# Designed miniproteins, single chains, continued (2): the designs that were tried, part 108

Each design is a single chain, and the fold is of that chain. pLDDT is the mean over its residues in the fold that is shown.

## One batch from the design tools (miniprotein)

Design m7990
Fold by ESMFold2-Fast:
Structure m7990 (fold): chain A 73 residues (1-73)
Amino acid sequence: MSPAELAAELRAAVDETEARLDALVAEHAAATGEDEAALRARAEAQLAAYRELADLLAAGMPLEEALAKLRAA
């Protein structure tokens, strides 16, 4: 799988998750008893990280280099 293919898959997954975020947060809160605001904050941070990774991969950056850049930030 190329970086461009990974970027396309990550972007699609992020977009789908973001569209369903309210429902997913409500379902997880109901199942776990965790606070919805805390779950949302963690989900949003994770989605932001995956968006940045997808952008770096789409720009042609190799996966290892993209991950190293995100870890350095």
Scores: mean pLDDT 78

Design m7991
Fold by ESMFold2-Fast:
Structure m7991 (fold): chain A 78 residues (1-78)
Amino acid sequence: MRLSDEEQRREALRIRLAVALSFGGPEEKARVAERLLEEARRLGDEEAARLAEEIAEAARAGDEERFRELAAKLLEAL
């Protein structure tokens, strides 16, 4: 089976979300969140981009609980 370009981008976002959820460090989470935001914008999915932006804000603020909640919502939206 071959994934379309869009499916490949969504799969990359899912992998990055799983990696971000596994990290404990706020700085590492912020870096991953920034990459998620860029990828969501490339998808043209406004909801995914909005969630990724909120994830980046939560990561920069060190709000671990909000980071996890938003990451779960983005995973469902992908």
Scores: mean pLDDT 72

Design m7992
Fold by ESMFold2-Fast:
Structure m7992 (fold): chain A 118 residues (1-118)
Amino acid sequence: VEELIKKGRELYKQGKFQEARKYYEQALEADPNNAEAYNNLGLALRGLGKFEEALEYYQKALELDPNFAEAYANMGEVYQAMGELEKAREYYQKALELDPANGRAVFGLMSVLREMQA
């Protein structure tokens, strides 16, 4: 399972989102309770522009690990990309409640607040 997730992450870093997705799906076939694999599958789906599917998988990651700050930040980024600014703000704030040092959530929240004032 760990090896499949590592291979998927390497492909994701190369922008090979469809190949990364396949490795994360194989990891979940072997271990269906892996919150990290669900979160990474969401990241790959987001890379493919499949925003609603990405949200479903981030939600599954949070069902397994409710304190997964990165999954909240990722949901914020997807809602922001969809133009759902109020939801994006809520999810970035939740990520910061769990991890105040989360730079992506800090930047995301600042960006959303600027867009809401435009």
Scores: mean pLDDT 86

Design m7993
Fold by ESMFold2-Fast:
Structure m7993 (fold): chain A 57 residues (1-57)
Amino acid sequence: MEEEMLEESRKLQDEVLELFETGTDKEGVEALEELEKRLKEIREKMEAARERERALA
C-alpha cells in the first residue's frame, strides 16, 4: 500500500516536472496545478497510512 502510493507519487512528480518544462501556456499551467494538487493529496494520504499502520501494528 505505502510502496504503491510512493510509486504513484513519484510518477505524478515526474509528470509535473515534464509539464513544467513544456506547459508554459494556459492549458499546461492548469494541468500542472491539478497534478500538484493530486500529488499533495497523495502525500497526505501516505502520512495517514503511516499512522494507521502504526496503530494496527
Scores: mean pLDDT 70

Design m7994
Fold by ESMFold2-Fast:
Structure m7994 (fold): chain A 86 residues (1-86)
Amino acid sequence: SAKELLEEARKAFEEGDVGKALHYLQKAIDEAKKNNDKTLLAEAYVELGRIYKKLGYKDIAKYYFQKALELDPNNERAKKLLEELE
């Protein structure tokens, strides 16, 4: 499921394996889109933004946090992460 793929991506990121994290996020995004699950897709974009932020790509991170809010305007984590980039 997209939730399980998101959890695998989070674990990989915590382990420092960015490549593995991105691989699982790509799968989570694909599954969320297939299921038209905007909430899970927003969560996947938040995690993707966090990875790009850690890598120093602030503009890309901001783009993904904004996309997450477009999909789920109630995503408080995406709001806070955007504020941290301003």
Scores: mean pLDDT 87

Design m7995
Fold by ESMFold2-Fast:
Structure m7995 (fold): chain A 76 residues (1-76)
Amino acid sequence: MEQQIEEDIQVALLLIYMAIAKLDAERGDYDSAIETLKKAIEFAEQARAEGRLSPETADRLIAEFKKLLEEVEKKK
């Protein structure tokens, strides 16, 4: 249960970062969006390495963050 609760918390935090980044990008605040996405990727990679997030979930979220980061950087 502890590992499952920690994973659920990590996923929730990462989804909040994604929502913030998307909102910032929609508002034209690309610098804030890029910063948030980079922090989210770093956080997900660290959580994966420490076993706090499953590899499958981490890889999927990291891929989504990287895709959004690339799209935002192109708009900047």
Scores: mean pLDDT 81

Design m7996
Fold by ESMFold2-Fast:
Structure m7996 (fold): chain A 87 residues (1-87)
Amino acid sequence: MAEELAKKAIDLAQKGKNEEAEELIKKAEEELEKNPEDAKAWLLVGHAYFLLGKYEEAIEYYEKALEIDPNNEYAKKLLEEAKEKLA
């Protein structure tokens, strides 16, 4: 459920519907509180934050995904891209 909400938030953010994307991010975060071991959901919420220009939040969520799934090369790449935006 959190993954599906986060994927929809990503789609809305890509379309410039930032307020609707933020509402779905909030719902995805509520679902993540119920299942905090869902590494993919952490990654997808981070990506939604990245698309909204919220790079500090994106970094936090990517780091959480990597704590759960440390071998995820895609998450490592997204983390580096988000850090580069703040440099």
Scores: mean pLDDT 86

Design m7997
Fold by ESMFold2-Fast:
Structure m7997 (fold): chain A 61 residues (1-61)
Amino acid sequence: SFAVQALMRFGGLDEELARRLVELVEAGRYDEAIELLMREAGLSREKAESVLRGIEVFLSM
């Protein structure tokens, strides 16, 4: 979907990680999405929360 492509293109995330993130955010599972970003992408909690806000904005467009 558009959100997956945007995460790969602008977020530098691989396709599997981008898809899992979109699925978690669409399911309202924000804590799991933050943990996934910290674990798989090596992001701090603050950066993971920033990425989630970006995903939410794209999904609400």
Scores: mean pLDDT 77

Design m7998
Fold by ESMFold2-Fast:
Structure m7998 (fold): chain A 88 residues (1-88)
Amino acid sequence: MEQEEAVKKVLKKLLEAANQKKPQLSEEEQEKLSAAEEALAQGDLEKAAALIRELLENGVISQDVLYEALGELSPELAKYVFKFLFIN
């Protein structure tokens, strides 16, 4: 429950940052953003995380936004979310 809420909170913040840059994104990046938003809305956290990871790897979402979002969590939750996003 708490871990799932932490994942949702971080993913939502990353998507908000990507949406602020939406007019500057390629068609492929916009499609990934839309798919990630839909996956998150459906509760498919694994799919949302995978798509958001690609947006982070492509530089669409700044690493600073990720670390800011993780910094709002307890160390245990931040570690869980980081593992969920990158290791799973």
Scores: mean pLDDT 82

Design m7999
Fold by ESMFold2-Fast:
Order: structure tokens, then sequence, then C-alpha cells
Structure m7999 (fold): chain A 76 residues (1-76)
């Protein structure tokens, strides 16, 4: 399980870096949402590593919401 969490973290960091490259530095809302996504995802990984399934689900839900809002901003 810990190995799966670490591999998920590595994949997430890779995907997040690619997504960050798509958000213009001067797009304040996009940058804010990207920061929210990163924070929520980091909380989810920490919760998984700690075995806190409830906290992990909560943090993942926040990450999904931030990702949806970021996609809307980038589509505009």
Amino acid sequence: LAEHARRAREAFERDLAALAAMVPADNAEGQRLLAELRRAAEEAVRAIEAGDEEAAKEAMARAVEAAKRLAEVLAA
C-alpha cells in the first residue's frame, strides 16, 4: 500500500508539472486553482500514507473540484 501511494505521488507530480506548464503565469485564477489542486492532492497522499481513508476521500474530492474549476478557466 505504501509503495502504491509513493507511485501514485510520482505519477501525480509528473501530471501536475505538465498541467502547471499549461497555466499562464499571469493567469491569477488559474494559478490559484492549480495551487488548490496541488495542496488537496498532497493532503490526499499524506492521508493515504497515514491510513486515514476518510481524510483521503475528503482531500481527493477537493482535488477533483479544483481540477474541474481549473479546466473551466483554461477553456475560457
Scores: mean pLDDT 76

Design m8000
Fold by ESMFold2-Fast:
Structure m8000 (fold): chain A 55 residues (1-55)
Amino acid sequence: SKLDEEVKKKAIELLKKTRGISEEEAKEAVDAIFDYLKEEKSKEEIEAFYKYVLS
């Protein structure tokens, strides 16, 4: 969805800024985080994560 893509873009930029890692590494980390959220987290927890990233 458009929201998922916007959250991924924001998360990639946040990881690059906070961890000082490359865009490739940040993208891999964000993909892993989204896989984790999809498998392990409730809808409410995912929405809270999205709100945090988009803030």
Scores: mean pLDDT 79

